# Designs tried in a protein design run: designed miniproteins, single chains, continued (3). Part 20

Each design is a single chain, and the fold is of that chain. pLDDT is the mean over its residues in the fold that is shown.

## One batch from the design tools (miniprotein)

Design m8670
Fold by ESMFold2-Fast:
Structure m8670 (fold): chain A 74 residues (1-74)
Amino acid sequence: GLEEGLGVPVARAEELFLEAIRTGDEALLAEGRALLEETRRLLLRVTPPELWPELEAGFAALEARLEALRAAVL
């Protein structure tokens, strides 16, 4: 799927978010969010419009999971 095509940037962002949760370091959380936002912007430019709902749903699900983890730990 589209999320599989995002493998490296998404995995790196998840690593940063997990480290932020482990350490309480808001700077790592901000770095991970910035990486996801930049990746989303680039993919929207190259992705056909018919796939944008899938792409946006994937990013919304990631953002919701990260916010839930932040709220539970911080």
Scores: mean pLDDT 69

Design m8671
Fold by ESMFold2-Fast:
Structure m8671 (fold): chain A 86 residues (1-86)
Amino acid sequence: SKKDVQKVYQDYLGQADRIVLSTLLISDSKTGEEILKAFYEKAKELKKMVEEESDLSTVEEEANKYLEWLREELEKLRKRRLEGIE
C-alpha cells in the first residue's frame, strides 16, 4: 500500500539524514555540498516513487541502494581522514 511505501521512504530518509550529517561534519565545504546535492536528488527520486505508487519491494531496493551509496561515501571520507592524521 502507499502507506507502507511511505513508511519505507521515511525510515530510510531518517537513516540517510544521520549519515549526511556525519559526512558534513568530517568533509570540506565543497565535498559536503556535493554530497548534500546528491542526497536531495536521490530523495526526490524516492518521493516520486512513493507518489507513483511503486511496488514496496522496488522502493525498498532503491532506498537500500541510496543508503549503501551514502555509507560508502562516508566511509571513504573517514578513511581519508584517518590516513591524514599526519
Scores: mean pLDDT 74

Design m8672
Fold by ESMFold2-Fast:
Formats: sequence, structure tokens, C-alpha cells
Structure m8672 (fold): chain A 87 residues (1-87)
Amino acid sequence: SREELFDEFTGKLEQLVADAKEALRNAPKSEIPAIMERAIAELEQFLEDFKRYLYEKSLGTPEALKELEKKVEEAKAEIRKTAEELL
């Protein structure tokens, strides 16, 4: 179902954020900007791949896409904030 796919997306997004935060916390300060940029790029790619999947399955509504985009923007902001606090 659409709800199950949304829950799967959210769970994977939360895992990507958790992994990024752990990588940032364990990194030397000199590597933090590069790790942050890679994590953000991975989130953007994850969103594009999921949008493509929804389009191919005819499950993408404008409302659903906006909700996914909002979640990814919030995740990116959280990663940026974590990196900023470590610098």
C-alpha cells in the first residue's frame, strides 16, 4: 500500500540520518564537511530514486511528493545542524 511504502521510505531515511550522524561524530574535524556533503547527496539521490519508483508505479501524487520532499529537507537540515555543532 501507499502507507506501507511511505513507512518504508521514512524508516530508510531515519537510518541514513542516524548513520550520517554517527559518521560525523566519529570523524576528525577536517573530514566533517566532506562527510556532510556526501550524506546530503545520498539523501537527495534516495529521494530521486523513490520519486522515480512512485512515478513508474503510478503512485506519485503531488501531495505525496511534497511530503517526501519535506521529510528529506528536514533530514538534510538535521545533518547540517549536527555538522555545524561539531565544528
Scores: mean pLDDT 85

Design m8673
Fold by ESMFold2-Fast:
Structure m8673 (fold): chain A 92 residues (1-92)
Amino acid sequence: SPEQAARLLAGLEGDIRALREAMEEYERVLRDPSASEREKVHALVVLDMLAVGVSAEVMIGRRRLPQLSDADRARLEALAAEAERLVREARE
């Protein structure tokens, strides 16, 4: 349904934002000479967890592509492309 598509797209958009924030936090922690090993490990675990979650959401969204409107399909593809770029960067 359009409402289910909107919820899926909004959820993916929010989780992509969380992944970007986690990447920035991990870089910040890595560049901070006062950061403990525990803080570095925690930031890495959060980043990895979000990257896995976003990857799963992209796969679920793509399974629904044939059922989406052209506008929702275009939005999902744009979000999927952004998610895939961020996941690749996070795994470096």
Scores: mean pLDDT 80

Design m8674
Fold by ESMFold2-Fast:
Structure m8674 (fold): chain A 71 residues (1-71)
Amino acid sequence: MEDEERARRLLEVSDRATKLVIEGVKQGKLDEALEKAIELVRSDPRLTEEERDYVIDNIKKAAEFEKKKLE
């Protein structure tokens, strides 16, 4: 149960951050959206340092992928 709750929180934060990045890319505001998404992840006290680093890395990769899709 604890692990499932942890995974759910990680997915919720990742989903919110990724949506911000995707929306930002579509609006031509990738840098602002990426910064906002990273701050959202960093400000969540429920995540471990490893989880924050993992999510931030994935957000950066998602931003690159979405940018490539729109090109």
Scores: mean pLDDT 77

Design m8675
Fold by ESMFold2-Fast:
Structure m8675 (fold): chain A 67 residues (1-67)
Amino acid sequence: TPKEKAIELLVEAGYSRGQAEFLAESQIKLLEDGMTEEQIAEYLRQAGLSEETAERTAKLLKEAAEE
């Protein structure tokens, strides 16, 4: 499912499993609610990722949610 794919990506980005599970659930909901890749990237940057990594991660999350 998109949630499971998001968890995997977040763990690769350096989040713990518990944090990744919670964030994945919220991220998928935000994407379905119409959030853009750029808005998700900003959220991830504030969570501790660099702008470049956050942008790439947001794009992957968006694609996972659409597929």
Scores: mean pLDDT 74

Design m8676
Fold by ESMFold2-Fast:
Structure m8676 (fold): chain A 64 residues (1-64)
Amino acid sequence: SAGDQYLQQRIQDAQQQYRQNPSPQTAQLLSQAYRDYGGYLDLRGQTDLGQQYLQLSDQYSTLS
């Protein structure tokens, strides 16, 4: 869906920004992108995959 593609693009963009310039700010952007997608997946019944993205969000929030 368009929403799924949008959220995946946000993750890809945030991942690229973090790789180019690792910082608390880029870690927070990446954490937020993972959280948004994880929540989206959970609401659509893809709970296992959603939880994986929420765990990634938590990892990067610790770095921010």
Scores: mean pLDDT 88

Design m8677
Fold by ESMFold2-Fast:
Structure m8677 (fold): chain A 75 residues (1-75)
Amino acid sequence: KESYEKAVKRNRELAEQYRKLAEDYKTLADILEKLSKINPEYEKLAQIYRDLASRYEAAAGAAETAVKENEEKLK
């Protein structure tokens, strides 16, 4: 039970951190997409930040899944 409780707490903290990072990178990508109308290089950079946001969003989802799985083990 204790190991599952620690896993729940850790994964909740990670999920929150990864969600925040995903939001920050999405915001940066949106700004760069607007700038891409001036310079095509900004489109490429926007895509890089969107890929980072997607990775952190996936990591957050995995952490959220781990929370649910470990909560089920506590029952």
Scores: mean pLDDT 82

Design m8678
Fold by ESMFold2-Fast:
Structure m8678 (fold): chain A 69 residues (1-69)
Amino acid sequence: SLEEVAELIEEAAVRMVLGESLEAAARYLQRRLEELGIRVPLSRIKEVLRRVVAGEISGREGAEELLAL
């Protein structure tokens, strides 16, 4: 669901704030999305995570972008 994806994006963003690299956080998020049956290129995940960590978009807005097919 949108809410589950938004929560996972926020979790990955928190991991980055706590010192994890963008690469590691993005790969973690990609695996969690794959477990939900959602396949997203790593480049799109990195773009969304960078913007969420920068405070440019919310996790919910990032989820809407990742689920736009």
Scores: mean pLDDT 87

Design m8679
Fold by ESMFold2-Fast:
Structure m8679 (fold): chain A 67 residues (1-67)
Amino acid sequence: SKEEEISRVEKEIERVKKDIADYETLLAQAQADPNADPVVIQHLQRGLEREKKELENLEKKLADLRS
């Protein structure tokens, strides 16, 4: 049902939000480390960008389901 699909998308949004928070924590830790590898920082930034885009896509899907 539409309600079941909404529930699944909402749960996926919560998982992605947690992944974003984890990436933000790791990126902050890496940026605070003067010995951090710039390549590692770049990989974390790209991972965070990818997760934020997935969140945007899921929120658009949720909006469409509620329309």
Scores: mean pLDDT 89

Design m8680
Fold by ESMFold2-Fast:
Structure m8680 (fold): chain A 68 residues (1-68)
Amino acid sequence: SLDDEIAALAARYGLTPEQVARTIHGVFVEGKSYAEVAEELGKSPATVRSFVRGVRAAYAAAGIELER
């Protein structure tokens, strides 16, 4: 399922469920940069970018288009 794919990505990049929610909201709702979200979470921008890339791929596989 989409939730299982996102959970696997979160585990891969060391994100808690709360950090996952904050990343998705920050990037897709608030329009924050990867650097801004990374700073808020104490992660690298590369980690946030890779996680978001994975989330976009998972959503696309589920037939859901994410607004940019």
Scores: mean pLDDT 82

Design m8681
Fold by ESMFold2-Fast:
Structure m8681 (fold): chain A 87 residues (1-87)
Amino acid sequence: MADRQEILALVEKLLEKKSLEETKRIIVDAFRRAGVTEEQVRAIEEALNLAKSKEELLHVVGQALDSLTPEQRRRVLAALKEELEKL
């Protein structure tokens, strides 16, 4: 629960500095770096491509996180924190 909300808060911070499309790319990369399977990453990427607003993006990311293990969620969190540090 806590990791999910923290990740969503980081995605909102990315959207303050990056475009919607750039943020989608960063999220897909973070899931790959977290060790999510290529099949799951492709499904997430397809769902993200349908998101046209911040609200839709956050909804898709939330659903994707709910399908992950706690270890994978921690790795996604670490990858997103690293991307925000570069901003």
Scores: mean pLDDT 84

Design m8682
Fold by ESMFold2-Fast:
Structure m8682 (fold): chain A 96 residues (1-96)
Amino acid sequence: MRERLEEAFRLVRQGMRNGDIEGGLLEAASVLEGKPPESFTLEEAAEIVIEGLKRLPESAERALLIASLEVLLNRSEEVNEELLKKVDEYVKKLPS
C-alpha cells in the first residue's frame, strides 16, 4: 500500500508539473486500485487519489498537493488569486 501511495503521489506531481493533471490523476488511480487508467472517469480518479493521499503522513507538501488538486478540479469552495498563485508556485517548485 505505502509504495503504491508514494508512486501515486509522484505521478500526480509529474502531471501537475507537465500540465497534464488529468493523465496524472488517471495513472495515479490506476496504481492505487490496480486497474487500467481507462477504467476511471476523471471524477472517480480524483476521489481515489485525494483519499489515498490523505493516508500518507500529514505534511505541508501533502496539504499543498490536495489543495492544488481541488483547485484544478474546481472542487475548492474558496478560489482566489492568492490561492491560485500559491498553487502555481508550488507546481513550479515540484522536483523532477
Scores: mean pLDDT 70

Design m8683
Fold by ESMFold2-Fast:
Structure m8683 (fold): chain A 60 residues (1-60)
Amino acid sequence: MDAERVAVDTTAGEAWARFKDRGRRLLLEFADGSGLVLDGGAELPAEHAGRRVVAVWVFP
């Protein structure tokens, strides 16, 4: 099933609060080109909360 990419410009904490319940899995795409994959509804690790996110990929 195809992922939806949503462009954002915010912190990982803010992005996760907005998107965490929108899919079964999500990928946070960081400004440095790295990514973090989390299951929908999971807790965001505190060490990532302040990182800049440029997109959220939502997997159904």
Scores: mean pLDDT 83

Design m8684
Fold by ESMFold2-Fast:
Structure m8684 (fold): chain A 61 residues (1-61)
Amino acid sequence: LAAEGERLERLAEEAIAALEKGDYKRGQQLFSQMVALTRANPELAAQYAEARERIRKAMLA
């Protein structure tokens, strides 16, 4: 789980960075990868929920 959790965090950071630059297409692609990773690793659900909230706030900023 450590490697998958680290990958999820990296994907979230890249998605936020893409959205902050106005690259919504890349942000959506990265978010889709996060969803797929979490579906394959249900133990990441809580970490995903926190990352999703950070992405939502980035879109509002």
Scores: mean pLDDT 80

Design m8685
Fold by ESMFold2-Fast:
Structure m8685 (fold): chain A 91 residues (1-91)
Amino acid sequence: GAEAALEALRRALALARARGATHVADLIEGAIEALEAGDGRGAAVLLGAALAHALAQGLDEVAALLAEAIRALADAGVISAAGAAGLLAGY
Protein backbone atom coordinates (compact mmCIF):
# COMPACT_ATOMS: atom_id res chain seq x y z
CA GLY A 1 0.00 0.00 0.00
CA ALA A 2 0.89 3.71 -0.20
CA GLU A 3 0.76 4.16 3.62
CA ALA A 4 4.44 5.20 3.97
CA ALA A 5 3.95 7.83 1.24
CA LEU A 6 0.72 9.12 2.86
CA GLU A 7 2.48 9.36 6.26
CA ALA A 8 5.33 11.41 4.71
CA LEU A 9 2.80 13.63 2.86
CA ARG A 10 0.75 14.26 6.03
CA ARG A 11 3.98 15.25 7.84
CA ALA A 12 4.93 17.54 4.90
CA LEU A 13 1.41 19.09 4.99
CA ALA A 14 1.61 19.82 8.74
CA LEU A 15 5.09 21.34 8.35
CA ALA A 16 4.07 23.49 5.34
CA ARG A 17 1.05 24.78 7.32
CA ALA A 18 3.23 25.51 10.40
CA ARG A 19 5.55 27.59 8.19
CA GLY A 20 2.68 29.51 6.51
CA ALA A 21 3.40 27.97 3.09
CA THR A 22 -0.30 27.98 2.13
CA HIS A 23 0.12 27.20 -1.60
CA VAL A 24 2.50 24.25 -0.91
CA ALA A 25 0.07 22.98 1.77
CA ASP A 26 -2.88 23.19 -0.70
CA LEU A 27 -0.92 21.24 -3.35
CA ILE A 28 0.04 18.52 -0.83
CA GLU A 29 -3.59 18.25 0.40
CA GLY A 30 -4.74 17.89 -3.24
CA ALA A 31 -2.13 15.16 -3.80
CA ILE A 32 -3.36 13.24 -0.71
CA GLU A 33 -6.97 13.51 -1.98
CA ALA A 34 -5.91 12.29 -5.46
CA LEU A 35 -4.09 9.29 -3.93
CA GLU A 36 -7.09 8.40 -1.74
CA ALA A 37 -9.26 8.52 -4.92
CA GLY A 38 -6.83 6.16 -6.74
CA ASP A 39 -5.58 8.93 -9.09
CA GLY A 40 -1.80 8.31 -9.03
CA ARG A 41 -1.24 10.41 -12.19
CA GLY A 42 -3.09 13.43 -10.75
CA ALA A 43 -1.19 13.02 -7.47
CA ALA A 44 2.14 12.99 -9.40
CA VAL A 45 1.32 16.35 -11.09
CA LEU A 46 0.40 17.96 -7.74
CA LEU A 47 3.48 16.49 -5.98
CA GLY A 48 5.79 17.84 -8.72
CA ALA A 49 4.30 21.33 -8.27
CA ALA A 50 4.50 21.06 -4.44
CA LEU A 51 8.18 19.99 -4.57
CA ALA A 52 9.09 22.82 -7.00
CA HIS A 53 7.38 25.46 -4.80
CA ALA A 54 8.89 24.02 -1.57
CA LEU A 55 12.39 24.20 -3.10
CA ALA A 56 11.78 27.77 -4.40
CA GLN A 57 10.72 28.84 -0.86
CA GLY A 58 13.71 27.13 0.86
CA LEU A 59 11.43 24.65 2.69
CA ASP A 60 14.15 21.98 2.73
CA GLU A 61 12.45 19.65 5.26
CA VAL A 62 9.11 19.81 3.36
CA ALA A 63 10.98 19.13 0.08
CA ALA A 64 12.78 16.13 1.67
CA LEU A 65 9.44 14.66 2.89
CA LEU A 66 7.89 15.18 -0.57
CA ALA A 67 10.89 13.43 -2.21
CA GLU A 68 10.51 10.55 0.30
CA ALA A 69 6.79 10.27 -0.55
CA ILE A 70 7.49 10.29 -4.33
CA ARG A 71 10.06 7.45 -3.93
CA ALA A 72 7.66 5.48 -1.69
CA LEU A 73 4.87 5.84 -4.32
CA ALA A 74 7.24 4.53 -7.04
CA ASP A 75 8.30 1.58 -4.80
CA ALA A 76 4.59 0.79 -4.19
CA GLY A 77 3.85 0.94 -7.97
CA VAL A 78 1.38 3.86 -7.59
CA ILE A 79 3.51 5.99 -9.94
CA SER A 80 6.07 4.76 -12.48
CA ALA A 81 9.82 4.77 -11.74
CA ALA A 82 10.26 7.07 -14.78
CA GLY A 83 7.53 9.38 -13.46
CA ALA A 84 9.23 9.56 -10.04
CA ALA A 85 12.61 10.28 -11.71
CA GLY A 86 11.00 13.15 -13.67
CA LEU A 87 9.47 14.67 -10.51
CA LEU A 88 12.81 14.40 -8.65
CA ALA A 89 14.94 15.83 -11.53
CA GLY A 90 14.73 19.34 -9.97
CA TYR A 91 15.56 18.04 -6.46
Scores: mean pLDDT 87

Design m8686
Fold by ESMFold2-Fast:
Structure m8686 (fold): chain A 55 residues (1-55)
Amino acid sequence: SKEEEELIEKYSKLHSEATGQPEEDIKKGIKEQMEKDGKEEVLKQMKKLIENMES
């Protein structure tokens, strides 16, 4: 969904800024994690991490 893609983009940007990893590598990692843990769970975790990084 558009909301899902926007969440992935926001998380990848913030994570890239924090760690120095390329956004594309982070997005690849997210996709792999979704295959292992499920998309809904991974999106929930990303939302929590964004909230923590914005604090």
Scores: mean pLDDT 79

Design m8687
Fold by ESMFold2-Fast:
Structure m8687 (fold): chain A 80 residues (1-80)
Amino acid sequence: FSPWRRRGHSFVREGVFELKEGEVLTVTNEGPDGTLTVTVRDENGTIVASETRQVRRGDTVSITAPKTGKYKVTAVLQPF
């Protein structure tokens, strides 16, 4: 992942990954406590997974790839 970027009141992290079916992607909150939203889009821009969780620093959110392919993962942290 790229370093966290502040966008207004949110921190954003993005990455592109080639994942195998059933492979688990883990996103760790290295920022402040807040609400973390992880969105996974396939190569066509279709959302294949989305998780929103209230997190503390060091908490993780895990997403399982539904199919082998290239995915764009966006993690957005909104601090409390």
Scores: mean pLDDT 75

Design m8688
Fold by ESMFold2-Fast:
Structure m8688 (fold): chain A 102 residues (1-102)
Amino acid sequence: SPAEAEIRETLIRLTRLRQEIAATDEEDREKLLELLEEMERLAEEFARRVRMPAERQAEIRRLLEEARRLVREGAPLEEILDAVARVHELLLAEAERALAAL
């Protein structure tokens, strides 16, 4: 279905964003912040599409804000990627629930 294709496309885009963050130099704070902003926009678009509960949306927003804070503070890339991984895991769980409901 078109809805299934759109969910799968979001998962592909999310995986590519995570890989691009992992490949970014930890000193390139501007690039890391741009990629995190793109991830937040993708998560917000996805949340509207799948009618994600407000509590999950708030959790994802908090994790992305933590990731941005870590970037601004010059934390190691590993710590930034830990926060990004948690966002990815939550979005994957929501995608699985949405696909099961189709």
Scores: mean pLDDT 88

Design m8689
Fold by ESMFold2-Fast:
Structure m8689 (fold): chain A 67 residues (1-67)
Amino acid sequence: ASMETVKEEAYKKLEEYRKENPNRTLTPAQRQELIEELAKRYGISMVTAKQAVFEAELELQKKLGEE
């Protein structure tokens, strides 16, 4: 899969978490689980999955009007 696909999936997972937990941020443990899930699903390194999650988090923050 392309890196764009991985980032898009990360963004969707973060949006899903926000809908379920509207007043909370993702915990470090939940964030680590997401990174591991993406690495396993797409057969990519943990470093690459972590980068995709960081980029998805930045896009979500921009959409919500945060820095």
Scores: mean pLDDT 77

Design m8690
Fold by ESMFold2-Fast:
Structure m8690 (fold): chain A 73 residues (1-73)
Amino acid sequence: SENRRRMVSLVSAAGIYLSAGDYKKASELLREAAKLDPNPESSEYLLKAAEYLERGDVKKANEYRKKSIELSD
């Protein structure tokens, strides 16, 4: 679906910004992706990833981002 394609693009873009150290932009993209995710568990993981990133916990943010990707397949 269009929403799924857009969600995947947002999560991918968030990963790029995360690698570049732009945590604010990465967290914004993860929150936007969560709104498009029809899976409530995967959506919750994207929100947790954004929240940890906002706190500066990059390790936890990456753990939850990976969990959301695994469920979104």
Scores: mean pLDDT 82

Design m8691
Fold by ESMFold2-Fast:
Structure m8691 (fold): chain A 67 residues (1-67)
Amino acid sequence: MKEIIAKKDTYILNRKMQPVKLKKGEKIKVDPNTIKESKDGLDIYFKSIETNEIYKVAKEDVEIKDI
């Protein structure tokens, strides 16, 4: 299992482009098989285990850790 950790205050966007604020140090448990980079390498897509929803976040704003 993996988690995404906010390195700074940022926003995650769902499929409808609705922003959800993620504060510095906040963690999201993610399905590791769903993690993929955007074509330009600027964003990461992931599926939250808790919400079962796909989100996009700026790659530079987060770190990914194994748990």
Scores: mean pLDDT 82

Design m8692
Fold by ESMFold2-Fast:
Structure m8692 (fold): chain A 89 residues (1-89)
Amino acid sequence: DPLAAEIARHRAELAREQAELDREQTGFKNYQAEYDKLKAEYEKNPDSEEIKKRLETAQGNLKSEQGAIDEEQAEMARHQARLDALEAA
């Protein structure tokens, strides 16, 4: 049955996307911890160009990872809506 095969494919894809989202959320938490540490060090040493550059890099990493999370959540929402429509048919 092509419909049953398509439903199974979408369920498998959502499971893979959830695993990827979990990895991205873990990465975000790690980058947040690094950012918080660097921000505290920069507040103690505001004239340190090295710490400032590292803080800017950490900010970029957080923004990039948040973007990846947002994109993955949007893709999962689209796949869930398609799955719901197929199951309702």
Scores: mean pLDDT 86

Design m8693
Fold by ESMFold2-Fast:
Structure m8693 (fold): chain A 80 residues (1-80)
Amino acid sequence: SLEEAKKEMEKIAEEIKKIAEEVKKNPNADVVEAVKKIHELIQKMEDILEKNPELKEYGMKLYEEIKKYLDEMMEEIEAR
């Protein structure tokens, strides 16, 4: 259902944010594996959007939230 798809996308977004925060806090984190996992999660979100085009605007909102976390993660990595 549409509501189930929204909930799944939200869970994916939360998982991406969690990974980004962990990398940001842990200077010994495996950045390569973290980026790979984030890419896989983004692909899953894109697959949900392809099957549920009505969720495009909702997906864009989630991507904006994710982007903030990813930007902060990348800034921390670049500072190392």
Scores: mean pLDDT 85

Design m8694
Fold by ESMFold2-Fast:
Structure m8694 (fold): chain A 70 residues (1-70)
Amino acid sequence: PDTVELARQAEDLGKKGEEKLKQGDLEGARDYYDQMADVLASMAGTPEQAQLVRDSMLAYGDRKIEEAKS
């Protein structure tokens, strides 16, 4: 796959997640951050790297949502 295109897709999904957080839509934000994590993980060269990237990005989304909740 085109790495540049995937990176652009991930960036767009992250922006959509931020928009949902601004609206107070925590479920919508979570869905976009999950999609972003999947796209970024798909760019990894090994299953082990993909798992680390996915877990890291999901943790990032969780932190953003918890910050918005408080």
Scores: mean pLDDT 81

Design m8695
Fold by ESMFold2-Fast:
Structure m8695 (fold): chain A 79 residues (1-79)
Amino acid sequence: TLSREELLREIDRLVREATRLKQEIDKLEQEIKELEQLPTKSEEHKQQIEKKKEERKRLQEELDRLAERIGELLRELEG
């Protein structure tokens, strides 16, 4: 069983990771928009867009998983 101080440190670490994932998701959204603005889209560009959309989905799943874990740790802190 983790102490309250250890729980707080772990929560802080996970919150930082979640913030980083949100920033990566935002960057992917910007990259997708830029690719979609290209005047000519090759099959290769379309595949790149789909790959970036799938990566965004994967990062969102990781973010959701981190949010669940943060919630569990916060509940533990409530006592």
Scores: mean pLDDT 84

Design m8696
Fold by ESMFold2-Fast:
Structure m8696 (fold): chain A 55 residues (1-55)
Amino acid sequence: SMEELEKKKKTIEENLKQRSDRLRQYRAEVARAEAAGDFEKAAEITRKYLDDLLS
């Protein structure tokens, strides 16, 4: 029904917003680590972010 489709659309929009927020957080954290010269931590942050996306 149209009501079920509208509910699914809202869920998709909420999921996209959560992914956008996580991407912004990831970029901020990796930029902070790189600015500190901690490239090992930047790589770890990137790996964890990618693992979460692929799960």
Scores: mean pLDDT 85

Design m8697
Fold by ESMFold2-Fast:
Structure m8697 (fold): chain A 92 residues (1-92)
Amino acid sequence: SVVEEVKKLVDEGEELYKQGLELERQGRQAEAGELYKQAVEKYQRAIELGKDNPEAREEVARALENLGKFYDALGDTELAKKYYEKAKELKK
């Protein structure tokens, strides 16, 4: 189902982001950056795939929240806020 594909993309993105954080803890910033880029691409694909499917709403919201957290961590608080607000709107 579309919901399962969206969920899979978000789960894969979260795992990549987690691996990136571990590499960052090890001082491997360049390798962490590559995994963060892949995680962001997974979240963006999840949002695009699920955007027109109401059943995927919770999973799309999770991808949006994860993008918000990523940009917040980078110091882009305005972009993070936009992603968080989009996620909240979908959770209604």
Scores: mean pLDDT 88

Design m8698
Fold by ESMFold2-Fast:
Structure m8698 (fold): chain A 99 residues (1-99)
Amino acid sequence: KLKEAQEAFKKKDYGKAAALFLEVALDPSASDEERLRALAGAIVSVYYEQEYKEELEKVIEEVENVALLKASEEEQERIRKIFEEVRKLSLEELEKLAK
């Protein structure tokens, strides 16, 4: 799961990478560390796919909105807390987590 997302990211298939990373991030069996890495990967993939046309904070907001829409009510609070951690990170730190 996570490996497929990382391979798509390495191939610069950012649309596919974003979708696969988001799938990992929304897996209720994933650890908080795996979910943080996956959300970072989704954010960086979307940011590169859109060719830097939107600011990073706007991309984070858009990915959070998509994740919350797809998440169950029980998982929504957990996702919000992970996005609080994501917002503390630089683009370079997010990219390292996506690797």
Scores: mean pLDDT 81

Design m8699
Fold by ESMFold2-Fast:
Structure m8699 (fold): chain A 104 residues (1-104)
Amino acid sequence: GSMSIEKKLRELKKEIYKLAEEVKKKLEKEGKSFQGEVLLGMVLIQIGVAELLLSKGNYKAAAQSLLKAAQTVLKEAKKLGDKELEKKANELVQKVQELLKQLD
């Protein structure tokens, strides 16, 4: 039902934000604090768009915005060469893609 989908989207949003903070922390340790701030800013914009779409009941478009956020985190994790962060980001991308299949 729509309530179950909304809950899944809210949980994915939280997981994506948490992982973006973990990637930011790794960037800070490597002297790339500004790149970490830019990453988190981009993810927050994509999450904000998803929240707006969720408020309008557009679950598919909200999930598409969260997919972009998860992919943004994945790209940065891959650039870092951090295999654990890359794995976590790829798992989030897959979770959003599976939810999108349920909405079609």
Scores: mean pLDDT 89

Design m8700
Fold by ESMFold2-Fast:
Structure m8700 (fold): chain A 55 residues (1-55)
Amino acid sequence: MKIGITPITTPELLELEKKIQSRQVTEEDGIELVDAAAKAVEKVFGLKFERKPLP
């Protein structure tokens, strides 16, 4: 990639979408991927959100 648009996607996020299609997603997977998605958003936007981890 040159200087410009960089697609930042965590492998965990992509894996979650595949598991959803396979209907293999569990509640634990969902919670874990939500946290991973939040971190991916921080990287994409170039800023950090101060969010609490899910229970």
Scores: mean pLDDT 57

Design m8701
Fold by ESMFold2-Fast:
Parts: structure tokens; sequence; C-alpha cells
Structure m8701 (fold): chain A 89 residues (1-89)
């Protein structure tokens, strides 16, 4: 029980950081090198948790899309990851 709570807390922290990096990536889309660095950091944070594998794929896909589509995909990834955290509870 306590171990589960700790796991959920760590996942929440990783998701919050990943969402921040993914958002920065989308905002810096015009500078592809800078955007790619932010998206890669977001993917690395999400891939630490098997439950976030699908969210990580969406963020990776966002790297090749328009800023508008990237923002939508990142929103979907964040929602999916939060759903996984809810399932872990």
Amino acid sequence: EEERKREVEEARKALEEAAEYAGKGAENWSDKEEADKYFDKAVELLEKFPEFAEAAELVRKAKSLSPEEAAELIGEAVVLAWEKIREME
C-alpha cells in the first residue's frame, strides 16, 4: 500500500516534468533542435514508467507534426498518462 503510493507519487512527478518539457518543445517548434531536446527529455521521463509507453509514443510523434497538432497530441498524452496514474491508485 505505501509502496504503491510512493510509486504513484514518483509517476506524478515524472508526468508533471514531462508535460512541462513537452509543452516547451511545442512552443519552440520553429527551432527544431531546441524543440527536439525538450521532446526527448519528456520521452525519457515517461519511458521510466512502462504505464506511460503509449504517452511517450505520442510525444515522440509530436516531434514530426505541426505546432497545432503537436499541442493536441501532447494534451492526449498527458490525459492518457493521468488515466494510467488513476489506474495505479
Scores: mean pLDDT 77

Design m8702
Fold by ESMFold2-Fast:
Structure m8702 (fold): chain A 75 residues (1-75)
Amino acid sequence: MKGDVKKGEELYKKYGVAMHGEDGDGSGGGSLITPDLTNAKEWSDEELYEYIRKNEIKEFSDEEIRDIVAYLKTL
């Protein structure tokens, strides 16, 4: 099921920008574990889902994770 890109963008900007940068390029993260998300479309939906689910910044619902994945696939 395709997530809501607009909701995903809002969630990413609120919680993701500090770690991944505004463009998702990893510029906001100081760790080799923080991936460059500008090529997120090269990842499987499952890989992106599991990556976000393991993020301890906020406990996301399955719907919120799906929305974030949909947004990242547009980068």
Scores: mean pLDDT 61

Design m8703
Fold by ESMFold2-Fast:
Structure m8703 (fold): chain A 61 residues (1-61)
Amino acid sequence: KTGEELAKERLKEDYKNGIGFYYDEELKAIIYDDEKWNSMSEEEKEKNLEKALEYIDEVYS
C-alpha cells in the first residue's frame, strides 16, 4: 500500500473508533481534538472526514 492509502485508512479507522480530529484550513493541517469532535453533529463529522481525506489527496498528488 502507498503512504496515501495508509494515511487515508488511518483517518477512516480513527473516525470509526471515535477518535476526534478535524482539518484546519488556516493551518493546512489535521488537528486531533476530542472535545471539538464530540461537539460536532454527525453531518459535521462526515464533512470533516471528507475534508481531511481531500487534504491527504492534495499532499500525495
Scores: mean pLDDT 78

Design m8704
Fold by ESMFold2-Fast:
Structure m8704 (fold): chain A 56 residues (1-56)
Amino acid sequence: MKEEEEKRKKLIEEVKNAPTISDAIKIARDYFPGEVSEELKEELAKIITELNKKEL
């Protein structure tokens, strides 16, 4: 769990700095290439949705 928390923090920071939603998605997949907790899925969805709203 502590390792997951560290990964989640880094993921969120990198997603916030992503220049596009596509880059944010790639970052997320790189950190969790097929196994993502429900908590992380919700965080990712919110961040990606916000980024999409701002750009699109």
Scores: mean pLDDT 67

Design m8705
Fold by ESMFold2-Fast:
Structure m8705 (fold): chain A 96 residues (1-96)
Amino acid sequence: DVSVIDTLPLPPAEVEERVEEIYERLKDKFHPDVGLETFRRFLGLLYQRRPELASLPLETQIIIVNSVLDYFKNIFGVDKISKEQFAQFIEVFKDL
């Protein structure tokens, strides 16, 4: 259920300013149904679980987010992640 994405936290204020840049640099890894708002909520969850990431250099944050997305792609066996696949990952990831 993709509605789970809307229940996720927003990223910290310092990361909020970077969400669009991170999305633009990684958006080729997504199907068109994964827009900026879906990605923002995903980052909110990631930074809630790993708050130390917010203090790292932007390039390091992008490398880590990219690695998480590559792990995602490997789990689903796909070249691009859909919104439904993000929702499935959230259901698994939120309990870890």
Scores: mean pLDDT 81

Design m8706
Fold by ESMFold2-Fast:
Structure m8706 (fold): chain A 60 residues (1-60)
Amino acid sequence: SSELKKEIKKIVEEALEIGIEKNLSNEVFEKIREVALKSIKEKKSPEETKKEIEKIIKEA
């Protein structure tokens, strides 16, 4: 569980860096945070979390 949390945090940090570089809106950052929190709560895989976050960034 702790390893999964670390991996999800790394995915989120990388996504936030990309979002800042692309000057994405605060709404997009909020969606990324919501996905990460939901993934941790529901124990979703880091792979699923990464795909969902990447989709949010791509569609932004």
Scores: mean pLDDT 81

